# Ledger of designs, part 76: designed miniproteins, single chains

Each design is a single chain, and the fold is of that chain. pLDDT is the mean over its residues in the fold that is shown.

## One batch from the design tools (miniprotein)

Design m2642
Fold by ESMFold2-Fast:
Structure m2642 (fold): chain A 60 residues (1-60)
Amino acid sequence: EERERFQARMDELEAKVRSGEITLEEAVLELDRFAEHVSPEVAKEGYERLLEIARERKAA
């Protein structure tokens, strides 16, 4: 399933951002690359996940 593969990749991307391996900005660029291969609805879910991390860091 397209969504399942996408979410698995998003899980890895979030883990890298949270561990400090990559910046949030770099995560957005990486997401842009594979978002082109999924539906707009699925891509939007990915961006929302990264936005939530940004909001959490702002609040903390």
Scores: mean pLDDT 77

Design m2643
Fold by ESMFold2-Fast:
Structure m2643 (fold): chain A 102 residues (1-102)
Amino acid sequence: SAAEKKRKEKVIKTFERFVAQIKEQIKVQMEDEEKLKKAIELIERGVKVVKEVGETKDFEEFRKIVSEFISLLNKMVRYISLKDEKGFEEQYKELEKFIEKL
């Protein structure tokens, strides 16, 4: 419906703003340029896949997918902030698996 499309668009705009802020945070906190590039590329690929999948899902399923992506992204960012390389690699793989499953 038109109302559902409008609700999805609002969720997408909020999601994109949140991801943009997280990308800027990661750029400041991550000293390893190769790991930074890898993290940003995964995040950007994930956003693209979430948006594409969102076109075919109802609002509740789409919102659930966005919420889970944000949760996994926040876990990865937490380990970046802690400078925990093992935690980062584990959460990177979990986010990658989630994106591949979509």
Scores: mean pLDDT 85

Design m2644
Fold by ESMFold2-Fast:
Structure m2644 (fold): chain A 93 residues (1-93)
Amino acid sequence: TAEEYFQKGLDALKAGDLKKAFEYFSEAMRLGVPEHLLDDVVAGLAELGIFFYRMGDTKTAEEAYRLVEPYYDKIKDPLALLSLEQLKRMLEE
């Protein structure tokens, strides 16, 4: 389920495996996250996208943005929105 992949993503973050965290959160989005997890998954993907961009991995950052962009208008958490807006600004340069 999307919830199982979200939990795997959190476990990967705790272990410091940012690439696996990205893969698990991406799979959660592909399966369709429930509304109550949407802000958390978007925040996670946006923050990972920012990290990968700073490390020179623009391709993964662009993939993170494309996964979360369709949900821009559904984001309720101001912190998740700020992370998404930061990633967007970085990719517009």
Scores: mean pLDDT 85

Design m2645
Fold by ESMFold2-Fast:
Structure m2645 (fold): chain A 111 residues (1-111)
Amino acid sequence: MSPLMQLVQQAQQTVDQMASAFKAKDYQRMLALLDQLITLLRQLKEQLSDDPLMVQNLEAAIVDAQRVRELVEKAIRDGSLSVSEELQILVFLMSLSGSLLVVQRALERKE
C-alpha cells in the first residue's frame, strides 16, 4: 500500500470517528478529530499538488471540515444545536466522505 493511500485511509477513518463522536454528542472529541482531519487533508493536498482535480477536491474537503468545526464550536459554546445545524453537520460529513472516496478511486486507477 502506498504512503499516499495510507493518508487517505487515515482521513477516512478520522471522518468515521467524527460521525461516531457526533452521534455521541462528544463535541470536544469531534473538535480534536476535525483538527487532525484538516492536517491530513493539507498533507494530501501538498503531496498531490501536481493533480489539479485532486487539489480541487481536497480544497473542497478542507472547506467542509472548517464549516463543521465552526458548527461544533457553536455547539460547545451554546450547549445545543438546532435541527438545521445538525442536518448541516450530517451533509458536510457526507461531503467529506465523498471527496475522500474520489481521491481514493483516482489513486486506485493509477495502480
Scores: mean pLDDT 83

Design m2646
Fold by ESMFold2-Fast:
Structure m2646 (fold): chain A 86 residues (1-86)
Amino acid sequence: DEEAAKAALRAAARAELDAIAARLAALPVVSPASAAATRAALLAELDALASLPLDEMRRRAAILVGIAEGLLLIAQGVENLIAKKK
């Protein structure tokens, strides 16, 4: 069942994005507004994938999670630079 598989994929990707967004929101360098906007943007991109075939949705969801992980690494890097600067 493609729809059941797509729903499971979407739920798994959303859980990963929510976990990454929570880690972003916990960083002092990230404002609550920026964290909320980033989470909303990531979830909107995930929702846009729902119209795609399962294989395409799987590939793009993996890329989206990778982008979110990259954003977290950048934010952590910025926090470390600010902390070390003073």
Scores: mean pLDDT 83

Design m2647
Fold by ESMFold2-Fast:
Structure m2647 (fold): chain A 73 residues (1-73)
Amino acid sequence: AAAEAAELLKKSDELEAQAVQAEKAGNYDEAIRLYKEALRYRAKALMLQGKPEEAVAETERILARIAALEAKK
């Protein structure tokens, strides 16, 4: 449902905001964990909306950010 997808996207946005804060603090392990959680909620929301192309693009975006953070450790 549209309401369910909207709530999942909101949660994903909040988790990404927390991940950015952890990244700025130099807490890369926490940032990676939060990005992984954000990805799960965002992918589910986009699948519920029938947007598989957007789900793939967003997955690639977040995974690239995780890889960059892992390289800084």
Scores: mean pLDDT 85

Design m2648
Fold by ESMFold2-Fast:
Structure m2648 (fold): chain A 86 residues (1-86)
Amino acid sequence: MNLVDEAVAEALAERGRRLEEEWARTSDPERLKELEEEARELQFEAYGLDPEEKELFREMEEALRRGDFERARELLEEIRERLLAK
């Protein structure tokens, strides 16, 4: 098992679960369309991580394992900025 890929998959699965909860509660056609588009973007993001982004996730896990929470936070913010720039 690859811990990095598992952590990414769990984060994306959590976002997916949130979308499914909204789908179950929502009957508004416009909101359903928004949720469909969000689900599609999540699917692309799950496969769209480049090697540098995956490496940042590995470094973040290593920092957490060492108890270096400050470094882990910095790495997480860098990952977020890279994903938002796409």
Scores: mean pLDDT 62

Design m2649
Fold by ESMFold2-Fast:
Structure m2649 (fold): chain A 93 residues (1-93)
Amino acid sequence: AENSIKAARESKDEKEAVLYLEIAVSLALMRVGVAKATKLPKEEQIEVLEESIKILDDAAKAGESKGTPRTKKVAEEAKKLKEELRKEKEKLE
């Protein structure tokens, strides 16, 4: 996920930047889904949520810094997903 965000920041092609950001977002969500499906202990699920929230925050910032309509759209979705994961973390506490 971090490598995908770096690739998005360094990409000169908008389509590549969008793809790398979408990969980072998808990987973050998949990690959360796997943690739930495997019934990890509550504390470990919280750690996965915290890590995924950081990835979504970094992806949102990268999409905004690229400044294109498509990367900004990915940034907005990442912000919404970050807020959803933050609320989910609060429910586990």
Scores: mean pLDDT 84

Design m2650
Fold by ESMFold2-Fast:
Structure m2650 (fold): chain A 94 residues (1-94)
Amino acid sequence: SEGEKAALKKIIERQYEMWMSRYKNDEEKQRKIEEIKKKLLKLVEEGIDVSTFFRKLTLINMYVSREEFDKALEALDLDLPELEAEIERLLAAG
């Protein structure tokens, strides 16, 4: 629904602001964050499932926090079972 899309876009914007603040002095990392934001917004516009959206955002946030931006971009292409498996693997690894 349009209400769900608006809510997800607000969540993306808040995450984006947090990521940009964390990497404020690194233009290359900021460019990768811009790519992640644009791709997340596109998924919302295309009607992504809310559960899949939150698992993608969780995994992306974990990889961004680890400075693994290419893996964060790859997470955008994973399905729900793959997302859940990767999140569990990363949590188990510390």
Scores: mean pLDDT 88

Design m2651
Fold by ESMFold2-Fast:
Structure m2651 (fold): chain A 91 residues (1-91)
Amino acid sequence: MSPREVAVMLFQVTVMSSEAYFILKTAKKIKAPDDVMKQIEDLTKQLSGLISEAKKAYKEGNYEKFRELTDKAQEITDELAAIWAKVLSAH
């Protein structure tokens, strides 16, 4: 994998972490329903785990696993964004 491709993927991981943090923080401030908060917290924990594993794969030079884990992290981020859209529409 080229240094440019690695930099782009690391940037994507940083963006996903920032989005999850923003969603969780804002949902807490607006006092989202308990069931919605549990979903956001669970997905945020899953995302953090995937990002941690992706960073380990990157350090080990396993770029195939790094890409796979980054793709899974994006899927979790998309689910989090869908829940967030429902929170915004209910408020």
Scores: mean pLDDT 79

Design m2652
Fold by ESMFold2-Fast:
Structure m2652 (fold): chain A 97 residues (1-97)
Amino acid sequence: AKAKKEEIEKEVERARELIPELAEETVKYLEENPEEVRKQLEEALATDPNPNIRERAKFVLEVLKKDYEEKKELLEKYLEELLDEAKKKALEELEKK
């Protein structure tokens, strides 16, 4: 139905507008809890059976090495990619079921 597709597109646009704020809050969290976050990510990278979780852990570990501005830019790009993938899956599921 057209209405459901439009609703998904509206939710995606709302989420996109929140990405800069979410990225900044995430950077602040990483800066305030660097040792705890690093330990959790290193454990996930070494032990998690899910390859997607391991790739995400590897990405965030690389982000932790960057300065504040690069952290924001990398997280914003990552969130945009996740949002685009989520939109694609939601639209495909809507067409199938």
Scores: mean pLDDT 77

Design m2653
Fold by ESMFold2-Fast:
Structure m2653 (fold): chain A 115 residues (1-115)
Amino acid sequence: GKEAYEAGKRGFEAGAKGAREAAEGAKAAGDAGMTKLGGSGGAGAAAGGAAMGDDEAAEEGVKAARDSGSEKLGRGGEELAEYARSGTPEGVAAGGAAGAGGAASAYIGGLQAAR
């Protein structure tokens, strides 16, 4: 029904917003020596950006993950972005959710590292 569609749309929009915030949080966490958190946030940002069709946000997320010193997390971000871009409703939803989760983790980690 309509409620399910609206819930999905909100999740997608939250993921897209989270993707951009995750990229910034990932960089801050990486700069503070929290490489693992920075990389995870970047991977989430890549997936969320891809889910929105925002190629620049997706690429920025991959770059943030790699810049955190983890080529493995950068590759994971690229794979998640490709899955989100598959055009399936499940892929788009998963990408949005991953973006939102990555943002939360990276942002909180960045705030903790700044103390």
Scores: mean pLDDT 56

Design m2654
Fold by ESMFold2-Fast:
Structure m2654 (fold): chain A 78 residues (1-78)
Amino acid sequence: MSKEEILAKIEELAAELAAKIRSLEEAARLAAEALRAMGEEASEEEVLAEMRRAVAEGMAPEELIEQVARNVAAVKVL
């Protein structure tokens, strides 16, 4: 698979995941799952707390969802 094919698959899957993620709780669950797949010890509660803090500091929830979707897609494709 070429680099261009990998990037295209990541973008397609990221768009699909972003459309399906309807809450910060769901985003936190997927992010924690992806982190664990990469060998990181992460809990859904810890990830959710960090996301809620970022929103309180002025980040749009939609921006966090897009970031999670792209990161999860990258982990699944790679």
Scores: mean pLDDT 79

Design m2655
Fold by ESMFold2-Fast:
Structure m2655 (fold): chain A 70 residues (1-70)
Amino acid sequence: KEEEIRKRIQEVADRIAGTPFPSDEELDALLAEIRRLGKEAEPFNSVELAKLITAAYLLAVGRRIDRELA
């Protein structure tokens, strides 16, 4: 299950990386999915999962900032 969550987090990160100009709706959906995965990962108390979630979140936030500045 931990490996499944890790894979899902990586899939979300890959989607964000592959979407340079996401819409506000796409960003909201991606951020909601990251938050959901973060809650699912919490019981594992895994530093590696926390790092992956944080990296995906920061990537999505970066896209949001670029969107606001465009």
Scores: mean pLDDT 77

Design m2656
Fold by ESMFold2-Fast:
Structure m2656 (fold): chain A 62 residues (1-62)
Amino acid sequence: SKEYIERAKEILSKLSPEEKKKLLELLEISEEELIQGLAQQLEQGYTPEEVLKKIKDFLEGV
């Protein structure tokens, strides 16, 4: 939905450009696909803080 898309974009804005590029390269997806995936997680009941933590943990190789 539009609301979750906007929230997903806000989460991505908290990443540095370098972190965002690395995430897209590691996942082998487009930014649009990443936004859709994050929006789906938010729709499933994950908080923005939980989603951001999952991203940072993934980038740290945890």
Scores: mean pLDDT 83

Design m2657
Fold by ESMFold2-Fast:
Structure m2657 (fold): chain A 92 residues (1-92)
Amino acid sequence: HMDQSIFEQLENIKKEVKDFTELFKKILETSKNPVKEINELLQKKKDEIKKKMEELKKKGQMNPATKFLFETLLNGLEKAKKEELEEYEKKL
């Protein structure tokens, strides 16, 4: 039985990954250079996440559970990129 707060944070991470997956799909359909745009978008999001992690660390709020949640988000975004690009390449 998971703590309700951790469960809610995991659901929010799933939603963010889904939102980025939909954005990657849109870029693949509309962009002239989808691989470059997806890589730039993902890098910008990763930089934003890392900045938030550093802010929490400075405030002494970076505990193992919080670190796990951020690592789960980063891994989810990387996996979404890989899967969408692999599907795109198969259609070429």
Scores: mean pLDDT 81

Design m2658
Fold by ESMFold2-Fast:
Structure m2658 (fold): chain A 83 residues (1-83)
Amino acid sequence: SEEKKKKMEEEIKKEMEDAKEVLEEQIEGQDKDEFLEILKLSLLNAAKLLGLPQEFIDEIKKIKTLEEFFEQLKKLLEYKLLK
């Protein structure tokens, strides 16, 4: 329904904004590559648990930037909420 879709979009936006704020605070003192690998591992484990298609798992493995991480996080949250 339209109401469920709007609620999911608002929840995704909130989760992404909260995550971005936390990550921006932490990244300034971290090895960015190591930090990104930890985030990728967490996202990969969540995607596998939710049964995402192999194509999505492969896209997670290709993440090179925080912006790409947030794009994949958005897709994961949409998949979880649309189930």
Scores: mean pLDDT 74

Design m2659
Fold by ESMFold2-Fast:
Order: sequence, then C-alpha cells, then structure tokens
Structure m2659 (fold): chain A 106 residues (1-106)
Amino acid sequence: AAEEAARAAFEGGRAAAEGGLVGAKGGYEKGKSSLGAGAGVAGIGAVAGAIAGERAGRPERGGEEVARGAEAMAKSSKDSGSEEGAKAGEEGAEAGREAARVGREA
C-alpha cells in the first residue's frame, strides 16, 4: 500500500514534468514570452518537489507539490496566451491531486 502510493505520486510527478516540458516548448516557440518560460520552470520545480517528497517517504506531499506547481503553470500560461502550456498545467495539476489522494489513502 505505502509503496503503491509512492509509485503513484512519482508517476503523477512524471506526468506533470512531461506536461511542463510541452507547455514550455509551446510558449517558447510561439511567444517566447517570459511568462510562458516561467510557467515551464514552475512545472519543473513541482516535479523536483514531488521527487523530494517521495524520497522523504511522504508520497502525498509530493503529489501536493506537483499540483501546486502545475496550477501555477496553467495560470501563468493562460496569462501569456499559451494554450498548450495552460492545458499541460491543468493535466499536471489533476495528476498531482490524484497522486496526493492515493498517498493519503495508503
């Protein structure tokens, strides 16, 4: 149960990382906006947090960090006009919230 929760949190972090990279590339190539680039960095930071959370044996914390970073990315991407970044951030936030929920149930 605990190990399954840790894997779910890590997988959520990976999904957020992939979404963050897609959003960062889209924002960079289309607008080269500072806000689009910032959203990508926020996504990467969330993944780092998730990994750190898993390493500490607190999978729910990792999922929460992923969700927070991805939500920030989605908001920044919408403000910068990056639809791909906004979508990626929203998907990452959902994955992070699901990972956090699984971690709490373990």
Scores: mean pLDDT 56

Design m2660
Fold by ESMFold2-Fast:
Structure m2660 (fold): chain A 68 residues (1-68)
Amino acid sequence: MERPPIEEMVRTAIETAEKLFPNNPELQAAFLAREVKALPEEERERAIEVLKRLASPEVYELTLKYLE
């Protein structure tokens, strides 16, 4: 949450997902879930906290489901 590299990475991923899949929260969430899964498990918790703050509630909830 506090480290700029994680926050900037997640912010950029959200903006990229919105540009690639406008008005498609399902595909945006799938893209974000892949980005989070590429991280080590320890960094995944930090990325999830940033997603909760920066992503829309719908995209955040869908991303959590795809992370299962």
Scores: mean pLDDT 79

Design m2661
Fold by ESMFold2-Fast:
Structure m2661 (fold): chain A 90 residues (1-90)
Amino acid sequence: SIDEILEKMRKLSIEEILKLVQEVFDELLEKAEKVLTDEQLKEVKEILQEAFDKILEVIETEKDEEKAKEKIMEIFRESVSKVEKLIKEG
């Protein structure tokens, strides 16, 4: 579940969090490709790319590691929720 992933993220380094985010985003994209239209799949790709770009910006700009992790986790939670909603409604 997303809550288990978020708890795991609190114990990980920023580098490990980025790897986990990429793995989860890849799994979501694979699931989306099986059930969504090409137009909806484009929206999913845009959501995931924008989320990843925001996460990278947080890493560059937020020098407090604890605050950076909190912001990354919020971006991740919101992006996963949006994609799961599209998959459920598709």
Scores: mean pLDDT 85

Design m2662
Fold by ESMFold2-Fast:
Structure m2662 (fold): chain A 78 residues (1-78)
Amino acid sequence: KLEELREKLERLRKEHPDAVAWGEAFVDGLLKAMKDEEPSEEERLELTVKAALTFVSIEALLNGDYEKAEEYEKELKK
């Protein structure tokens, strides 16, 4: 699962580098605000992938690309 998450993140970085950069910054900020527990590497990667997918999904919706938005949303739910 960890390797699968890394592969997903690298694919997203190639296709949507700005979305991944935003997702990484968002997750870093979120974790700094929440001092509950240090997340595992797997949890950090999962959060980053979900953040990046959320970004590109919203961007697709704003551009009227509902088909692409549905694809990203489907990945977020599984």
Scores: mean pLDDT 75

Design m2663
Fold by ESMFold2-Fast:
Structure m2663 (fold): chain A 78 residues (1-78)
Amino acid sequence: SSEELIEQAQQLVAEAERRIAAARSVDELLQIAQQTQQQMDKLMDEAVKNKDEDTLRKILELARELGRRYAEALERLR
């Protein structure tokens, strides 16, 4: 369901944020970014298949927030 997709996206973001906070190198951060993007893409594809524009928009908002966390971590890792 739409709610399940949003909940899955929220869980992915929470897990990614934890992994980003623990990352010790740029290489680790890039690996986290790639893995998280793949999982988010799968959820977005499911929303598209369901023709659920509202759910897609919410997942995109979560992805944007995650992008900000990656930028912060890149600055931290130097």
Scores: mean pLDDT 85

Design m2664
Fold by ESMFold2-Fast:
Structure m2664 (fold): chain A 61 residues (1-61)
Amino acid sequence: SAADIAEGRRRAEEHERELLRRYLAGEITPEQATAEADAFFAELAAEYFPDLSPAQLRALL
């Protein structure tokens, strides 16, 4: 639904902002950042969009 897409987008923005902060602070490597982003979108897909792959969800958000 539109509400689920809006919530997913908000959570993705928050997660990406925190991930970038940690990366710029030297707390996380690029490889770890990629792995955490992949895990986050897999969790979002399972929770709100079980019919979408993580890649499809990224394209929508």
Scores: mean pLDDT 78

Design m2665
Fold by ESMFold2-Fast:
Structure m2665 (fold): chain A 80 residues (1-80)
Amino acid sequence: MSKEELLKKFEEKIREILESEKDPEKIYEKIQEVLSELNEESNGDKEIIIEAVEIALKLAKEKAPELVPYLELQLEILKS
């Protein structure tokens, strides 16, 4: 599967989580589960995971702003 296909599927899964779940803690847990799945599917490609967290952050700014600080911290750690 291409990087673009993996990231598109990731975005679709995050959108589904944000539409179905209202509890910020459960949203965060489900996002982390999908990121873990993506990490396995991408064979640990750090660039794909960084772009995935950036997608999750963009969607969280619109749908779950309470998660933004946690996702920003995760992105900072991944880029270090």
Scores: mean pLDDT 85

Design m2666
Fold by ESMFold2-Fast:
Order: C-alpha cells, then sequence, then structure tokens
Structure m2666 (fold): chain A 78 residues (1-78)
C-alpha cells in the first residue's frame, strides 16, 4: 500500500540518520556525508515511490531497511 511504502521510507531514513550520527561520533565524516546524501535522495524520491507503489519498490525498500538494521546492530556491537 502507499502507506506501507511511506512507512518503509520513513523507518529507513530514521535508521540512516542514526548510523550517520554514530559515524560522525567515531570521526568517520566521509561515511556520514555519503549517508546524508542517501537520506536527501530518499526524501526527494519519497512522493514518487509512494505514488508508484510497485512490488519492486517495496522489495527494494525492505532490502535497504534490513541492511540499515544490520549495519546499526554491527556498529552498536563494536
Amino acid sequence: SPEEIERLIDETIALLEEIARLAEEKGDLESAARLREVIAWLKKQKPGFVKANTPEIKEALQTLLAQARATLEALRAA
């Protein structure tokens, strides 16, 4: 659903913001800057992705969200 696509994007952005913050705290400013570019891109694409509401977009967002969660867990475990 469009609401599910919106939620997936918003959850992904929240996790990427947290990862960027942790990268900045560790002095990895280059990774933080790249993550903030991805966040800006997602924010720009959000209306188009919600409107399109395709299974392919949903699957891609679910994959990105899962990768973001795994990255955050790894950073917190280190």
Scores: mean pLDDT 86

Design m2667
Fold by ESMFold2-Fast:
Structure m2667 (fold): chain A 104 residues (1-104)
Amino acid sequence: DKEREVLLYAGEQLGLDVEALSKLSVEQLAEAVALEIYLQNIDKSVEEQIDAMKNLVKEAAKKVGAEELFPSVFKKVLEAFLKIAEDRLTPEQKEKLEEEIKSL
């Protein structure tokens, strides 16, 4: 499963335990990656956090040799981020993030 490989690579780059991640579903992996980026960039703007997620997933997809999966994997990570950060987002930021997800 190439989506799983992309998320595992992304998680490893974030310093997460790959053995622990290997036991998670694709959805749980996307959530773990989104949460870790959020925590590492908690002092940054929402736009900067989204950009960090985009850059990491894009690089991971390239390294795994599955660049065509970037939109689908990035969408899963953004959907997880929306759920994690929902109570911290303004209505305008939520709308912008939902539009970004829809464009993928």
Scores: mean pLDDT 84

Design m2668
Fold by ESMFold2-Fast:
Structure m2668 (fold): chain A 73 residues (1-73)
Amino acid sequence: MERKKEEEEKKREEIRELQKKTEQYYQTNIEKSIEVMQEVTEKIIEYVGEEFSETIRKESEETIESLRQKYEE
């Protein structure tokens, strides 16, 4: 009853949904990685003391920025 054209349209819609899921997967993984790095950074500062906080935060920010740049490329 349904024409082959409707099957082709369904396949195109499935491809679009897969592309959206792939984008969400990468975005979620990058964001989760950033959150983990921020949590680890704060725990390290707590462990080693406030005198190293500026250096540790700066290194963490540089690492996060590097990850964001790789994702945007």
Scores: mean pLDDT 68

Design m2669
Fold by ESMFold2-Fast:
Structure m2669 (fold): chain A 57 residues (1-57)
Amino acid sequence: SEEALREELRGLSLDELKARASEIHRANAGPHEAAPVEALKKLALIGEVIQEKLEEE
């Protein structure tokens, strides 16, 4: 679920979050028809968690 994923991501460091985003980008950078909606949702959640951590310090 989205809530479970958010909780997992909040437990990661900024470097780990950036690494997760990079892995999703690499997996979806190949010559394929379209990026999966789930991959885009994960990237959005990672971005939100990074922003939350930066706002916290």
Scores: mean pLDDT 73

Design m2670
Fold by ESMFold2-Fast:
Structure m2670 (fold): chain A 90 residues (1-90)
Amino acid sequence: MEYLEQAKEFLKEKKYYDAGLYAAEALRNADSLELVLEAMEILLKAGRELKKQKKEEELKEVSERFREAAAVVNATRGQELIEAEEKLLA
């Protein structure tokens, strides 16, 4: 149920660990380009903030969950990452 919306709320509240975990679940269940993009964007933002805050154990857990989720979406992962990067640079 609505992992992506919960991830966005956690990100807004600066709960980056929770945002990352929920975004990874949203990515694992993503079956569309838009859903993959939104989940990856939240994961990228959460991961960057955890790294900046030196929360190494939380960053490791989020990274592991992301890699597991990305394996499920492997066929589209490269394209969605490129599009997410373009939107983040704009």
Scores: mean pLDDT 76

Design m2671
Fold by ESMFold2-Fast:
Structure m2671 (fold): chain A 94 residues (1-94)
Amino acid sequence: GLEEFLRRQREAVLKMVEEATKLKDPEKAKFELEIADAMLRISLSVARLEGMPEEVLRRTLREMGEYLRELSKKVKNEEIKKSLLELSEELLSL
C-alpha cells in the first residue's frame, strides 16, 4: 500500500544519507545528499499523486528533517555537517 511504499522510500533515503556522511570526500558526500533529496522529492510526489494525505507528507518531511539535524551532531567533517544541516533546514521549511 501507499504507507508501505512511503515507509520503504523513507528508509532507503535515510540509508543513503547515513552512508553519505561516512564518505571522506565532502564534494562526493554533497552530491550523494543531493541524490537522496531528489529521491525523497520524487517519492513524495508519487505518494501525493496516488492520494496520500498532505498531513502525512508534511509529517514525513518534518520527521526526516529532524532526523538529519540530529544526525549532523554525530558528523565530524564540518563541510559534510554543513551540507546535512542545509538539507535538514530545507526539508523543515517545506
Scores: mean pLDDT 87

Design m2672
Fold by ESMFold2-Fast:
Structure m2672 (fold): chain A 70 residues (1-70)
Amino acid sequence: SEQAEREKMVLESFESFLEEIKKIKDKKEALERLEYAIEIIEKLREEGKIDQAVADKLIKKLNDLKKEIE
């Protein structure tokens, strides 16, 4: 499925993005990048590029990391 291939690429890119955020020493910069990522994921869901379940899973991971940094 073309959608499944896109979702797999999004998940792989997302894992790389999380690892890069974990390397950011500035707490404020890390939080700003997490908030921006949440906005992008919501937009991708709204545009139908990823499904609701994938978007919810990614946003949960971002919010969990945000709580750890806060």
Scores: mean pLDDT 79

Design m2673
Fold by ESMFold2-Fast:
Structure m2673 (fold): chain A 60 residues (1-60)
Amino acid sequence: MVSQEELDAAAYETGVAAIASTAEDPEARRAALDAGLALIDAGRYEEALATVRAAVDAAE
Protein backbone atom coordinates (compact mmCIF):
# COMPACT_ATOMS: atom_id res chain seq x y z
CA MET A 1 0.00 0.00 0.00
CA VAL A 2 1.15 3.56 -0.69
CA SER A 3 0.92 6.21 2.01
CA GLN A 4 -1.12 9.39 1.68
CA GLU A 5 2.13 11.36 1.36
CA GLU A 6 3.24 9.19 -1.57
CA LEU A 7 -0.15 9.68 -3.23
CA ASP A 8 0.14 13.45 -2.69
CA ALA A 9 3.61 13.44 -4.27
CA ALA A 10 2.33 11.52 -7.30
CA ALA A 11 -0.66 13.86 -7.63
CA TYR A 12 1.66 16.86 -7.45
CA GLU A 13 3.87 15.47 -10.22
CA THR A 14 0.81 14.84 -12.39
CA GLY A 15 -0.50 18.33 -11.64
CA VAL A 16 2.82 19.90 -12.62
CA ALA A 17 2.70 18.10 -15.97
CA ALA A 18 -0.89 19.26 -16.52
CA ILE A 19 -0.04 22.88 -15.71
CA ALA A 20 2.80 22.78 -18.25
CA SER A 21 0.34 21.79 -20.98
CA THR A 22 -2.51 24.17 -20.06
CA ALA A 23 -0.76 27.36 -18.96
CA GLU A 24 -0.30 29.73 -21.89
CA ASP A 25 1.95 32.02 -19.86
CA PRO A 26 5.42 30.44 -19.48
CA GLU A 27 6.18 32.71 -16.51
CA ALA A 28 3.17 31.33 -14.61
CA ARG A 29 4.29 27.76 -15.38
CA ARG A 30 7.83 28.46 -14.19
CA ALA A 31 6.62 30.12 -10.98
CA ALA A 32 4.38 27.14 -10.16
CA LEU A 33 7.19 24.65 -10.85
CA ASP A 34 9.73 26.61 -8.80
CA ALA A 35 7.42 27.02 -5.80
CA GLY A 36 6.26 23.41 -5.94
CA LEU A 37 9.80 22.03 -6.18
CA ALA A 38 10.92 24.14 -3.20
CA LEU A 39 8.06 22.75 -1.11
CA ILE A 40 8.76 19.17 -2.25
CA ASP A 41 12.41 19.60 -1.27
CA ALA A 42 11.23 20.72 2.19
CA GLY A 43 8.91 17.67 2.41
CA ARG A 44 5.75 19.81 2.36
CA TYR A 45 3.70 17.83 -0.15
CA GLU A 46 0.32 19.26 0.89
CA GLU A 47 1.56 22.83 0.45
CA ALA A 48 3.23 21.95 -2.86
CA LEU A 49 -0.06 20.59 -4.20
CA ALA A 50 -1.95 23.67 -2.96
CA THR A 51 0.61 25.96 -4.66
CA VAL A 52 0.28 24.11 -7.98
CA ARG A 53 -3.52 24.30 -7.77
CA ALA A 54 -3.42 28.04 -7.10
CA ALA A 55 -1.11 28.55 -10.10
CA VAL A 56 -3.40 26.49 -12.35
CA ASP A 57 -6.40 28.56 -11.27
CA ALA A 58 -4.47 31.79 -11.92
CA ALA A 59 -3.24 30.58 -15.33
CA GLU A 60 -6.73 29.60 -16.50
Scores: mean pLDDT 64

Design m2674
Fold by ESMFold2-Fast:
Structure m2674 (fold): chain A 109 residues (1-109)
Amino acid sequence: AKEAAKLALEGGKKALEGGLLAVQSSGTRESLSGGIAGALSGSGGVWLAENFGEKSKQAAREAGLSALNGGLGAIHGAKNSKGDEKLREKALELGEEGLRLGREGAALG
């Protein structure tokens, strides 16, 4: 439970950062949409993990799933970006890490 909450929290933070960078690098509506989805789902994962992750096994699992979805959004935003290459690459890396950590947190929850 505590490990699941920690992974979900870290994954959510990575997804949030990745989503925000995808928004900054956007240059397309698809990139902007993916980045916003990544940031919102990542933020939701963080909020659930911090407030309920240690108190509820279900909340830790849902936080992990939210971080996973946030990572997918950040990846989609980065891949559809025509903006700054370094921001795009960093958004992709953070999105992939958020997806990985969120998936692990959800599995342990």
Scores: mean pLDDT 85

Design m2675
Fold by ESMFold2-Fast:
Structure m2675 (fold): chain A 91 residues (1-91)
Amino acid sequence: MTLEELLEQMREQLEQIEKQLPAVQKELAELEKKRPLSAEEKEALAKQQAYYELVKLILEGRLEEAEELAEKYGAHPSIHELIRKAKEAKE
């Protein structure tokens, strides 16, 4: 897979996250009204927000900031690999 193909895939993922995020937030807010969110549910929401920001930073070419955010939130290894490949392509 080329870097261009990876960036196109990430752009598609960002668009899907942007479309789904308001609905997920609404469902979580409704759930919290009925019962407190569990630690696992709060962690899942935080990770989803972090993935959105990571993908956005990668697409904007802000790779150092993306790398720092990925380390802070323990992003999936595939995200770390994508950041590394993007950095290699720009250097």
Scores: mean pLDDT 71

